# Designed miniproteins, single chains, continued (4): the designs that were tried, part 20

Each design is a single chain, and the fold is of that chain. pLDDT is the mean over its residues in the fold that is shown.

## One batch from the design tools (miniprotein)

Design m12669
Fold by ESMFold2-Fast:
Structure m12669 (fold): chain A 77 residues (1-77)
Amino acid sequence: MEFPQISRSASVAERAQVLIDWVESLPEELSDLELTIVKGIAIQSFPDDFDPAFKEAIRAAKNKAELIAVLREIAAS
């Protein structure tokens, strides 16, 4: 699995957009394990001081579509 390319100087919105593009490139059907790995990569892609509420929202996503919806909310913030 290719990791998303995110600059450490990128804004939260820019990081969220890169993650959206990356997640959309993944297969439509993800296993529970694959979804867990993808969510972990998404959380690690944000700064350490990132809002814990958004991290919990990412963890709560049950599928690819819900994860993309959460990332779009982060990008709009």
Scores: mean pLDDT 78

Design m12670
Fold by ESMFold2-Fast:
Structure m12670 (fold): chain A 91 residues (1-91)
Amino acid sequence: MEAAKEAGRYALEAAREAIKAGGNPTEATAAAMSGAGALFSAELGNKVEAGRSAKGAAKSAESAAESSGSEEARRYAEEAKRYAEEALEEA
C-alpha cells in the first residue's frame, strides 16, 4: 500500500523535474496522472489498481526523464520504478 503511494509521489516529482528541464509534456502528464491514480487507489485500499497505476506512473516517469536529460528527473523515476515493483509484489 505505502509502496504504491511512494511510487506515485516519486513519479510526480520526476514529471515536475522533467518539465523544468524541457522534457516531453505528454509523458510527464501521463506520469503525473498515473501517479495520482496510484495515490488515489492506495487511499481507497484497492491494492491491484494501486499497483497497476504505480507501474504505469513509473514507466511514463522514465520516458519523461529520458526526454528531458535531467539527472534529477531520472533519479526520481528510478525511485518510482523501485516502489512500483514493491507495490506489484504486494498485490
Scores: mean pLDDT 82

Design m12671
Fold by ESMFold2-Fast:
Structure m12671 (fold): chain A 61 residues (1-61)
Amino acid sequence: MDPVDVVAIAVLTSVGKSHIKRGDLAGAQASIDELNKLPDSPYRQQALADLQKLLDEAKKK
């Protein structure tokens, strides 16, 4: 996997989690949308699954 893509996934995942923690669900969705623009990889798939789970939990409350 390209090191630039690994860094991008890590940064977007951290930003998305920060948005969820602050209750900014729109910002979290934007981070998920940006992750979806990156090349497909197991690391991206795991990051998307983790963020989507956290976002869905935040929406339920």
Scores: mean pLDDT 80

Design m12672
Fold by ESMFold2-Fast:
Structure m12672 (fold): chain A 92 residues (1-92)
Amino acid sequence: MPSKEELLNLANEAVWLASLLAEEGAPEEDVQRLLELARKLAEATENGDIEEALKYLRELREHLEELRERSTNPRVRARLDHLIARIDRVLE
């Protein structure tokens, strides 16, 4: 079971990635969805609702995979791959 700290760190990393995506010209709707999922993950984690947090973590992973498929920027792709791999380790 992931710790509250690990889940919050993943949410914070997703917020940082959203900032990078915005700077690199990603579609606004993709950036906003990433921020929404990060916020929901953080809120569920802070409320102690681990099942809800894991649900949003899975939704975050799916969104990151879609972003990776659409990304044309190698730097963005590398950051997406890194975060997806970290989430996969947590969900094991």
Scores: mean pLDDT 85

Design m12673
Fold by ESMFold2-Fast:
Structure m12673 (fold): chain A 92 residues (1-92)
Amino acid sequence: MLEELKKKILEAEIYIGLAYIALGLKMYDLAEKYAEEAEKILKELEEVVDELTEEQREKLAQAYEDLGLVYEDLGKYEKAEEYFKKAKELRE
């Protein structure tokens, strides 16, 4: 379980990174697709948040914050606010 959780966090971080690259290239449809893949992984991780270490919870919080920034750049402000809130809740 721990190794699988580390892999999922890394996969989400990779998709968020790819979304940022796509945004920089003005490939907005591709950026949104990568953001949606990251979103799916982060939601799966949130279902098992009680099994995450403190370090993994911080990485999850950072990933939600970064995903929020991607959705903000895509003009999806409601999703951005949702993910910024999730990041804050994970750090409290």
Scores: mean pLDDT 84

Design m12674
Fold by ESMFold2-Fast:
Structure m12674 (fold): chain A 89 residues (1-89)
Amino acid sequence: SMAEAKAEAEELAVRLAAAVDAGDQATIRELVARIEKLLAEHPEVFEFTRAALIRYLSLSTHPRAPELRAALAAAKDREEFLAALRGYR
């Protein structure tokens, strides 16, 4: 359901932002792959996922977080969004 997909998106966004803050590259790669799968199965939650991730990344103190947040916000579509995420492993 859309509600279940949104709940998963929120959880993945929180966990990815925490992994970025920690500099945990292995967890970042795992969570990016899970977001890719979620958006392939539920493309309708793309904008929700983007908004949630940008919100949680705004709380990160990691030096690369502002750059990632800007790239995610500037992405024209889902493919650019996923490319930006794949660039941060």
Scores: mean pLDDT 86

Design m12675
Fold by ESMFold2-Fast:
Structure m12675 (fold): chain A 80 residues (1-80)
Amino acid sequence: SKNEEILRDMERLLRSLEWVMRERPDWAASLTDEQLEKMKEFMDKVVEKLKDDKEVYPKVEEIAKRIKELLEKIRERRKA
């Protein structure tokens, strides 16, 4: 389904962000606060759109939360 495709894309994005934080901290540091905030807002919109899909929603919400936590860590690491 389209919602399952979105879930797979979000899982791939999470994996990519985890890899970037571990292997390419210089690239992560190049992301602006505005870009990070827009990505967080986009995650919130995706979760809201999928809220009626009982099978996909719990996984999408969990992955979106983890993505937003990583985006916030990227932002904070730039200041260190």
Scores: mean pLDDT 81

Design m12676
Fold by ESMFold2-Fast:
Structure m12676 (fold): chain A 78 residues (1-78)
Amino acid sequence: SDVEAARYVLEKVREKKEITKDEFGKLLQEAAEKYGMSGEAANKLSAAILRKMQEKKSDTLSGEDAVEAVEEALKELQ
């Protein structure tokens, strides 16, 4: 389920003080493996994180910023 995969990513980013682009990519792979995730869901999650990174002018996000980005993407998947 796209929603279950996105919720898994959300839980994992909440555990982190910061997350890099590479670490986020690994979380997407883990979520897809455990719950199944469509290309649409993966693209929405990736786009949300990349947008937040551009806003912050950084390739690393705080856990709080990553949570915000994932929550916005999750709303689009419901």
Scores: mean pLDDT 83

Design m12677
Fold by ESMFold2-Fast:
Structure m12677 (fold): chain A 83 residues (1-83)
Amino acid sequence: MPVTELTPDAPAEARVYLDEADKAAREGNIVEALRYGMKALDLTPAENRRAVADALVDFALSTPTLSEIDRDLLAMGIVGVVP
């Protein structure tokens, strides 16, 4: 499922990075997926940042192309940016 379907409240510029994060995750590139996810959060207004981060965690945990360990690492990385 595209991460942009889970984050409709993200601004348009952040959605570009969310699409890139989705592509990287589907290719198994966890480092780039996290990097793009962090850029999307950085472009998201502070009041919406937790909701977008929660959606990204849900997306990471539900991504079938990532191993269980890679899903957990991506989710932990996202949570570490938005306490």
Scores: mean pLDDT 69

Design m12678
Fold by ESMFold2-Fast:
Parts: sequence; structure tokens; C-alpha cells
Structure m12678 (fold): chain A 74 residues (1-74)
Amino acid sequence: MAEELVKKAWERFDKALEEGLAIGPDEALRRARQVAEDSKQELKDKGYHAQGAATEALGIKRAEERVKEARDAL
């Protein structure tokens, strides 16, 4: 189901962002963007094109906000 795929995509995204932030804000943004792109492609391959595009856009926005927060702490 689309909801299950979106939930798993967000879980992978949060993990990648957290692991990246342990290295640095630029690495966190790079990893989060990669997971957002992969999640968009997975959702599109499953026929959820609109959900894929929305998940990527929201994921990138969330990553930029979290990275800005981490940079402000440095």
C-alpha cells in the first residue's frame, strides 16, 4: 500500500539524515537527498507517481531545515 511505502521511505530518510548529521551537516544533506531520490523512484516504480514526487519534495525540505539547525549549532 502507498501509506506503508511512504512510511518506510520516511524511516529510511530519518535514519540517513541522523547518520549523516553524526558526520556533518553537508554529508547529512547529501545522504538525505539520495534517500529522497531513491524513495521517489521506488514509489513511481510501484505506480504512486504523485506520492513519489511529494515525498521527495517534503524530504528535501525537511533535510534542509535539519541541516540549517545543525549548522546554526556549529
Scores: mean pLDDT 77

Design m12679
Fold by ESMFold2-Fast:
Structure m12679 (fold): chain A 80 residues (1-80)
Amino acid sequence: NPEEAAAVARAREAGFLVTTFEAENGEYRVALLPADETEEAIEAAARMMVELNPDISLEEAREIILRKLEGSRLVREARE
């Protein structure tokens, strides 16, 4: 999908980490993680994530981001 590829490229240029999340139908979709955990950075990532996934709400996008940030912390702690 050329539009999705272009949006993903813009997200990377903006400093977001591009990853995936599993939707309820088992489909893997694009998720965006902010470079820092500030409320402003999370909100910016959530807005771009909704543009890539227009069927999810801004609130759901924030929840997905926060869940992935928590998972990333747990993996980092387990390696230390």
Scores: mean pLDDT 72

Design m12680
Fold by ESMFold2-Fast:
Structure m12680 (fold): chain A 62 residues (1-62)
Amino acid sequence: GKVELKNMPEELAKAVKALEGLSGAALLAGIHELRKMGAEVEVEGNKITVRYGEGEAVVELE
């Protein structure tokens, strides 16, 4: 996988990086936790975009 981070808070960045290597229910749980932390999460195929304030992250899955 590939993870790119821009201006993300440290705890949120750790949660985003943890999405790399997850699948199925574990991936959905990780996305749910990011949303609970106040992030916006968009999923397009194997690409996940996470936004929080001025921060953005892109995760490309397997």
Scores: mean pLDDT 80

Design m12681
Fold by ESMFold2-Fast:
Structure m12681 (fold): chain A 99 residues (1-99)
Amino acid sequence: EEEQLQLYFIARIGLHTLLQKAKEAKNEEEAYKVGKLAIDFAKEMVRWFKEVKASPEIREEFIRDLREIFDVIKKLLSPEQKAELDKGLEEVEKLFREA
């Protein structure tokens, strides 16, 4: 559906912006803020992907892009922050696959 593609392109713009912010992060505080924003953005996108009945392929592509953001920031995160954000990421991935 056209709506699915339009929302996916908007989601990709958001993910690209977050990836740029992840690459710009220079310390733990900045990396953690990007990680939290990425989780919050992904939770909002789950609702829209469910509404438009996005294909499994599009959902997996979104999950992959989200994981790339986390791969960039994880080097700056404390073990505790990494565990917290990894838990949030797993929760979001489950919601995307179940939607």
Scores: mean pLDDT 82

Design m12682
Fold by ESMFold2-Fast:
Structure m12682 (fold): chain A 100 residues (1-100)
Amino acid sequence: MSIIERLEEEKKEILEMLEDQKKMILNNKNLTEEQKEKAVKLIDEAEKKIEELTKKYLEKLKKAKTDEEKKEIYEEWLKEVNEILDKTGEEIEKIIKEAW
């Protein structure tokens, strides 16, 4: 598998995970409709950010000449994706706790 194919597969898995999280939030009987709407909006925003970020890094990967450069670009992409996921998770947790 090429590094580009690996990045595309990891993006797909992350987006599928976020969609599953969205379904769990929507099916949570302990959350208000307002909490569900706010949390789903954050997930939708995270998905858009990840798609735009991935597009940017795929362009960088196409321009990279060495396997070492491609690995560094991939690792930078993964770091930025994880930062988006962490921030999104923290914001969702705050929304859920606002019911108390």
Scores: mean pLDDT 86

Design m12683
Fold by ESMFold2-Fast:
Structure m12683 (fold): chain A 66 residues (1-66)
Amino acid sequence: GKAHTRGSVGGGAAAGGAEAGDDAAARLGNQMKSIGGTPEGGEAALRGALARDVAAAAEGGKMASS
């Protein structure tokens, strides 16, 4: 498929204000510990999240740079 502009860099930027972003990250970390997440499992999950972020940035960056 072709990439196209979807709007802002993501509503997450607005929602990720000082409190919301930190709180969400802390909860995710606690959940990983509670379910006995292994370092390898955590690394794989982090890589997946980064891949999504990079894809979104590439779409936005392409439109902004064009």
Scores: mean pLDDT 56

Design m12684
Fold by ESMFold2-Fast:
Structure m12684 (fold): chain A 103 residues (1-103)
Amino acid sequence: SAAEAALAARVRALQDRGVAELRALRAAGASVEELAGVLLAMHEELIAAYRAAIAANPDDAGLNRFAENQIANLEAVRAFLAGLSDAERAAFIETLLATLEGL
């Protein structure tokens, strides 16, 4: 649908901006803590975008189900990160950043 296409474009734009910001900060020698902060801010913006899409398209059951599943997945990642020790969180973020650099 046009609403699904608009949501996909919005999500892509947020992800592209977040990746560009992470790359720029990493090139500038930012700490793992600063990089983690940007990643968490990107997750919050993605959740907000999905919630806004649901609110704007209440009768689009397919879009709403998709967006709710994406919100649940993003919230599960945040809960997982919150449950890690500082050392485990740092190792996870370093692994995630290395994966993003390989894309």
Scores: mean pLDDT 82

Design m12685
Fold by ESMFold2-Fast:
Structure m12685 (fold): chain A 55 residues (1-55)
Amino acid sequence: SDDERGDGAGWRGATSGMNEGLDQDGRGRMAEATTLMEGGSEEQARRAGELGRRG
């Protein structure tokens, strides 16, 4: 998939900076919400959520 090229920096910034106080599941949800709020696709949000949960 081409999702890795579409959202490389944005979602990482959100999960690495803003969400330091959240557990893995919370970070995943925040990554998904942030991606969708910024106009990303559901596929991008899903991938961001998976990576957010992993830390």
Scores: mean pLDDT 63

Design m12686
Fold by ESMFold2-Fast:
Structure m12686 (fold): chain A 65 residues (1-65)
Amino acid sequence: SEAELLERAKEVLDGIRESEVNARLVAKELGISDETVEKLRAAKSVEEALAILKEAGVADKLLAG
């Protein structure tokens, strides 16, 4: 659901903002570029972060388990 995607996007955003090491680990786990990580750091909302993740084609990975 969109609510689950938003919660996962928040976790991703919090993780990349915690430290440079965590940002690199999140990027590797999701298979996103350094450019996408920088876009996520600049995101002003969780909704914007989710839009960036959808554009990167990794939204499905947020719900993978």
Scores: mean pLDDT 81

Design m12687
Fold by ESMFold2-Fast:
Structure m12687 (fold): chain A 80 residues (1-80)
Amino acid sequence: SVEAIRAAADETVRRLSEQLSPEQLEKVRAAVDQFVAAIEAGASVTEALKRLKDALIAAGMSESLAQGIVALLGHEILKA
């Protein structure tokens, strides 16, 4: 459900708040908000996660960090 995906997104951002700088965290919040909006607009989770990775890389995050964030969000969605 969209509500479960929003909860997973919120938990992902919360967990990352202890690990990332404030600047990195703001970029993640913006990208994750776009991810949730894409799901609400009818995008699949798989396509929305690919777009999230691309958005994080475009925002200046390393490929490794972007992949880690996508993996964490994907894991939280599977738990929900």
Scores: mean pLDDT 84

Design m12688
Fold by ESMFold2-Fast:
Structure m12688 (fold): chain A 65 residues (1-65)
Amino acid sequence: SLMDEVKAQIEEILKTLSEEEAERAITRLYIEFADYLRNVEGASDEEVAEKLKELSAYARELWAK
């Protein structure tokens, strides 16, 4: 799924980039993911918010390790 692909990209970013670079890259991924959900999938603002919440929770868990 797109969610699984984005999660894999976050894992790679956190392994390879500095903290500052990772923050920028992850923020870009959130924007791109939200844009895809709205413009390609036709997702509502509520659906976008829930998926971004899942993605940010995943990123926070990895960041804490």
Scores: mean pLDDT 83

Design m12689
Fold by ESMFold2-Fast:
Structure m12689 (fold): chain A 79 residues (1-79)
Amino acid sequence: MKITVTFDGDPVTGATGKAVNEETGETGKATAGDNLEWPDAVITVEFPESGKTYVTRKVDSTVDGNGKTTVVAEVVKVL
């Protein structure tokens, strides 16, 4: 399962962002468990509609011209 997370501003430990479950289209909240410059950075995602919380790992990240960081993450654990 892949989740796309978007952070507005510096994606450091404790930063919050928007998550999208790519399989269902559900939107949720993301919290960076690590600095997102780190390989395999952990991001926790909560989806309120389904009541599910996932621990995810960073696969890839891109930064746009406005400083918005988009992370592609893979689910490693269901809480």
Scores: mean pLDDT 79

Design m12690
Fold by ESMFold2-Fast:
Structure m12690 (fold): chain A 83 residues (1-83)
Amino acid sequence: TLHVVVVARNDAEGVRALLERILREAGDQPVHLTLIDAGSTDGTVEVARAAGAAHPRLTLTVIDAPDLEAAEALAEALRAALA
């Protein structure tokens, strides 16, 4: 399984482009995407959830963070744990 940890804040297009790239490069490999959202209001989380629902090899976990500082700290800890 390919594990990816992403921090996002109001970046629906960036998250869409990243997911398209990850799924293309993973091919038949299962992907687990952890999205740490720092309070997006532009549909960023909805884009990620729609991709998770549409792609049977994609498992999505969404974690809410109060701000970018907290989101980046959590992402660093999770990336270390997954290494």
Scores: mean pLDDT 81

Design m12691
Fold by ESMFold2-Fast:
Structure m12691 (fold): chain A 78 residues (1-78)
Amino acid sequence: MKARMKELLAEIKAIQEEIKRVRRQLEEAKRKGDSVTAAELEQRLQELIERLLKAMEELIETGKLDVVYDREAFRRQL
């Protein structure tokens, strides 16, 4: 279990950094009027957000964290 928690924490950190990178690229593409690149980055961002939410849910379950988790509320914060 401890090894899986370390994996999940590392994955969450990596996904969060990739989300930040993709958001910056998306804003850049929108400023340039590159609709094709913007659409591709929006799709990638949604995929990363779903991966982050899934990893967070698994971390909570694996760690037996005494936390009330609302997936949709957390998604709205992203």
Scores: mean pLDDT 76

Design m12692
Fold by ESMFold2-Fast:
Structure m12692 (fold): chain A 118 residues (1-118)
Amino acid sequence: MEIDKLYEEAKKLIDELVERLRAQGKETAAENLRLFFEAVLDILKEQKHLETLRKVIEALKAMLEGKYDEAFKIFEEALSLDRETIEKLVFNMTDEERERLRQLLAEIRGGPLLPPLP
């Protein structure tokens, strides 16, 4: 199915980004990126948000090209999250915040995205 193909493409992009960050010595950022984006992908797949999933893939591709500004703009539009929150979740999240995020994302995987999609 189309959603399965998009999900697999997005997971490959996450794996490539994680490997690239680890090669740069950014292990914490790599772990945060994997945790955040895999949780987002799971929610989008479960709720069948094809358009949002395509936008997340575009953002991941931009990140692979080092175009973080473009990637964050796409992500803000797709998920209605502000840039500062996205940067914090990917690059500056503490161990305690990671555990909290993991728990919160598990709770909302069967529910609507925050905020609810228009």
Scores: mean pLDDT 67

Design m12693
Fold by ESMFold2-Fast:
Structure m12693 (fold): chain A 74 residues (1-74)
Amino acid sequence: AGTVEDGKKLFEEYMASMHKKGSVYGPDLTNIGKTMSREEIFNMIKNGLPGNSKMPPFGFSDEEAEAIVRYLEQ
């Protein structure tokens, strides 16, 4: 576990869940991956955005969150 492909699949599943509620965080998350530190992205994926119900925590493990960070780092 920890390939870029694993991170892509996890990210897509997370975004598909967001799209159920009509959210459009994909472009913003891509931009965040370019501007935020790895630590900030990791914390956001693992714990969600503070006070933002559109980005709730999904219960990712550290390894799963790292795979997503690696994908976004590409």
Scores: mean pLDDT 63

Design m12694
Fold by ESMFold2-Fast:
Structure m12694 (fold): chain A 64 residues (1-64)
Amino acid sequence: GASLELMEKLKTTKAGPELAEFLQREVGLSPEAAERVARDKEALLKLVATLPEEKAQKVLELME
């Protein structure tokens, strides 16, 4: 799962325009689920907590 430091940084950012596409391609979410998670910070944080650190870091790179 994602580190506490990465999760804390994620809380202070907002979703970038490419986040939903990343969630579809690399995490396997449906287009509707990816869009919902990208705009719902609490849902995004819960999802990222279950991802391996490598994928969680990629999510952070797609945040603004």
Scores: mean pLDDT 81

Design m12695
Fold by ESMFold2-Fast:
Order: sequence, then structure tokens, then C-alpha cells
Structure m12695 (fold): chain A 93 residues (1-93)
Amino acid sequence: MKELTLSREEYEKGIKEAADKMVEAAENGDLSTAARYATALSLLVVGMEIAGIKPSEELIKYVEEAAKRARELGYDDLAEFFENIAKRLKELS
């Protein structure tokens, strides 16, 4: 639909990789790196919405699991971020 539109698989892979990197950064106490990947993840979600690509249930569950892991690590702000992303993905599906 757009010249810069990625495939569904590319968007989903990017979102999953960004979520993994955010959790990894939080486990290492590197909130700056976590914030950078949060920006990348948000842009990918916006890109999917603009492209009209519907996220898979697998992607939604993956982000929900990232939220749970962030909360278990004591990073409630990151957990709330992932919970909000998962909610937005559900609204797009």
C-alpha cells in the first residue's frame, strides 16, 4: 500500500525482536537502551496500522508475555508499555 511498507512477517519479526531487546536491557538495568527499542517497537506498530496489516494472535501473546516478564523484573512502566501495545494490536486485529 505504501512504498515503505514492510511485509506482515517483517513487522511481526521487528516487534518481537524489539520486545526481546527491551526485556534484555531491563534485566541489565539499561533503561536507555530499553527506551530506544520502545521507540522502534512503537513505530513498527504505527506502520502496521497505517499499512492495514492485521497482527497475528501469536504476536499479541508474545507482547503480553513480554509485559509479564517486565513486571516480574520490577519494571512496571515497561510492563504497562507492553500491555498498552498488546491492547492496540488486539484493536487492529
Scores: mean pLDDT 82

Design m12696
Fold by ESMFold2-Fast:
Structure m12696 (fold): chain A 63 residues (1-63)
Amino acid sequence: KITSEDLARGIGIFLDPAVLAEVAGDGERGQALLESHGLTGISPADARNIVEFARLMRDPLAA
């Protein structure tokens, strides 16, 4: 189960536009990046959802 703290940390990582552009909605790349920051146990599907949420927060007009 992803905690609200882990979710907030993940979103924060993907709020960097350069990082967001690099992962480009790829859940496996997102998962690997989250794991490099100590966020383990997040599936590729959950990582992709965190990336998409961060993207929407950065550019709501692209939603």
Scores: mean pLDDT 74

Design m12697
Fold by ESMFold2-Fast:
Structure m12697 (fold): chain A 114 residues (1-114)
Amino acid sequence: AAEEAALRARITAAGARLRDALVEAVREALAAMPDPSAGEGTLEEAEDAAALRRVLRFEWRGLGNSVRGEVVLSARDGRIVVEAEIEAEGELAERVERKLREAVAELEAALAAE
């Protein structure tokens, strides 16, 4: 249906925006360090087109710290719902976690305004 196609397109666009925001959040967190060293990061995307659901899984490790998380984008009642689970270990990881949470909150607010 046209409504399903529109929701699918919106979830795809939201997923791309979230991916870019998460990458930038990690970059900003690292740039705030006095001597930023490159950490190792991964980002995986999975789509369940039939369920109108997209999952982004991320992991960052650096300087003995780690942050991992999963953000689920799904359609409910014609709207996109954002559900995030983020785990952090280490002192520097708290800064990365904060920036990632800010990025997720900004996307959720933007989607709620649509």
Scores: mean pLDDT 71

Design m12698
Fold by ESMFold2-Fast:
Structure m12698 (fold): chain A 69 residues (1-69)
Amino acid sequence: AITQADVDAYRKWLEAFKEKVEREKAEIEADLAAGKISKQEADLQIGILDGVLLIVEGVLNLLEKKLES
């Protein structure tokens, strides 16, 4: 069974990782706006990061769901 302490520890780790991915996405958008990268490259990289965020959200939702003891 998953304990509350286990959920809290893993959630905090995943939330920190999610924040890092969101910052990387923002930097890509800023680079696109500054003309440092192409729209095609930005769209590809942002799409990959959006996919990663969906996986992280799925894992966070799973960890928050308590199992019967």
Scores: mean pLDDT 78

Design m12699
Fold by ESMFold2-Fast:
Structure m12699 (fold): chain A 90 residues (1-90)
Amino acid sequence: SMLEEEKKKKEYMDKVRELEEKESLSEEDIELLKELKEYFEEDAKKGDPIAQLVVATIDYILAKAKGTPKEEMEKLLEEYKKLLEEIQKE
């Protein structure tokens, strides 16, 4: 049902937020983020702006965890802000 899908998406988004707040990610945390990304990528490809934002958030968390250079991190933040503005516009 639509209600069950919305609940599942909220639970997954809450999990992404929890992982974002961690100072360091375990191997299991990284694996979970990759699985969550796969889930939201399907909806993101269908044009779901919230799913696109979640995928961008996961990419940022993973990039931060692996020590990605500041310039690359700034590009990821710019894409995140662009997606957030599109959601607010609609």
Scores: mean pLDDT 78

Design m12700
Fold by ESMFold2-Fast:
Structure m12700 (fold): chain A 61 residues (1-61)
Amino acid sequence: MKTIVKTVSVPTPNPLAVAEMEASTLDVPAEVSEEGGVARLTYVDADGNRVVVEIRPVEAA
């Protein structure tokens, strides 16, 4: 099992909502959490890899 980490920036002040939407489109159970304005989506893909997606709001400066 391999761990894959991805970082995504979104133009919204609510990255948790984006993470929850992404989780709902997956065929597998997903874990969603947030800390310090960053949402984290964790799931296991079809190949058995653990995927961690960090979703951050796009900052103005």
Scores: mean pLDDT 74

Design m12701
Fold by ESMFold2-Fast:
Structure m12701 (fold): chain A 70 residues (1-70)
Amino acid sequence: SPALERLREATEKLVELYEKQGKKDEAIKFRRDVEEAVARLATLPPEQRDALLESLAKYIEEKIKEVEKE
């Protein structure tokens, strides 16, 4: 699913940013939180799931911009 691929790419970028900043625990927690969210969304109908995955990816993309400014 393109939505899931976008979410995975955004997640990897934010994890890399946290690791570069020495925030290893934050990187681990964030990855776990995303995996839990994806698992919960997997129980939804595909149309609703993909819409929520896109929203989550967008949220993470905004977080990347915030973390880059720290």
Scores: mean pLDDT 83

Design m12702
Fold by ESMFold2-Fast:
Structure m12702 (fold): chain A 77 residues (1-77)
Amino acid sequence: EKQEKVEKLMEEIRAAGDRLVAAAESGDTAGMKAAYDELFKALRELEKVGSPEQVKEARQLVDDTLARAAEAYAAAG
């Protein structure tokens, strides 16, 4: 139950992260905001139910995604 919930939340973080990077690459600021909100909502829920190791992994994934999105947005113009 708890493990399945964490796995689902990790998938949601990855999916939202992919959408954020794609929106950043296209300069879609509205899409970036929507994906950012989804990303942090999933992270917040994972922080409530995940182990310290799972939370650390999720935070690292979010940090890496935000860095990638920022680079993509800067490159887009």
Scores: mean pLDDT 84

Design m12703
Fold by ESMFold2-Fast:
Structure m12703 (fold): chain A 92 residues (1-92)
Amino acid sequence: KADELEKELQKLLQEADKLSQQAGEYYKQGDYKKASELLKKASDLAEQASRTAQKLSDVLKDTDPQRSKQLQEISEGLKKLSEELRKLAEEL
């Protein structure tokens, strides 16, 4: 169901954001190992959110084609974010 996928997407985005903020705090404290671990987790959640947005896009393509296209772009953006978070983790 679209509503269930939207709830899952929002939950994943909130968890990824929280972990990214915690990673920033550890980075500020000089704990680069902990910051790296949290960024890797945030990257994984962003990738999962990308997959969820893609599934939601597929579900909506016949009933709401415009929202489906927006979710396709959101999925691509989240995949990009996941890659960027992974690279940041590797730099630490």
Scores: mean pLDDT 87

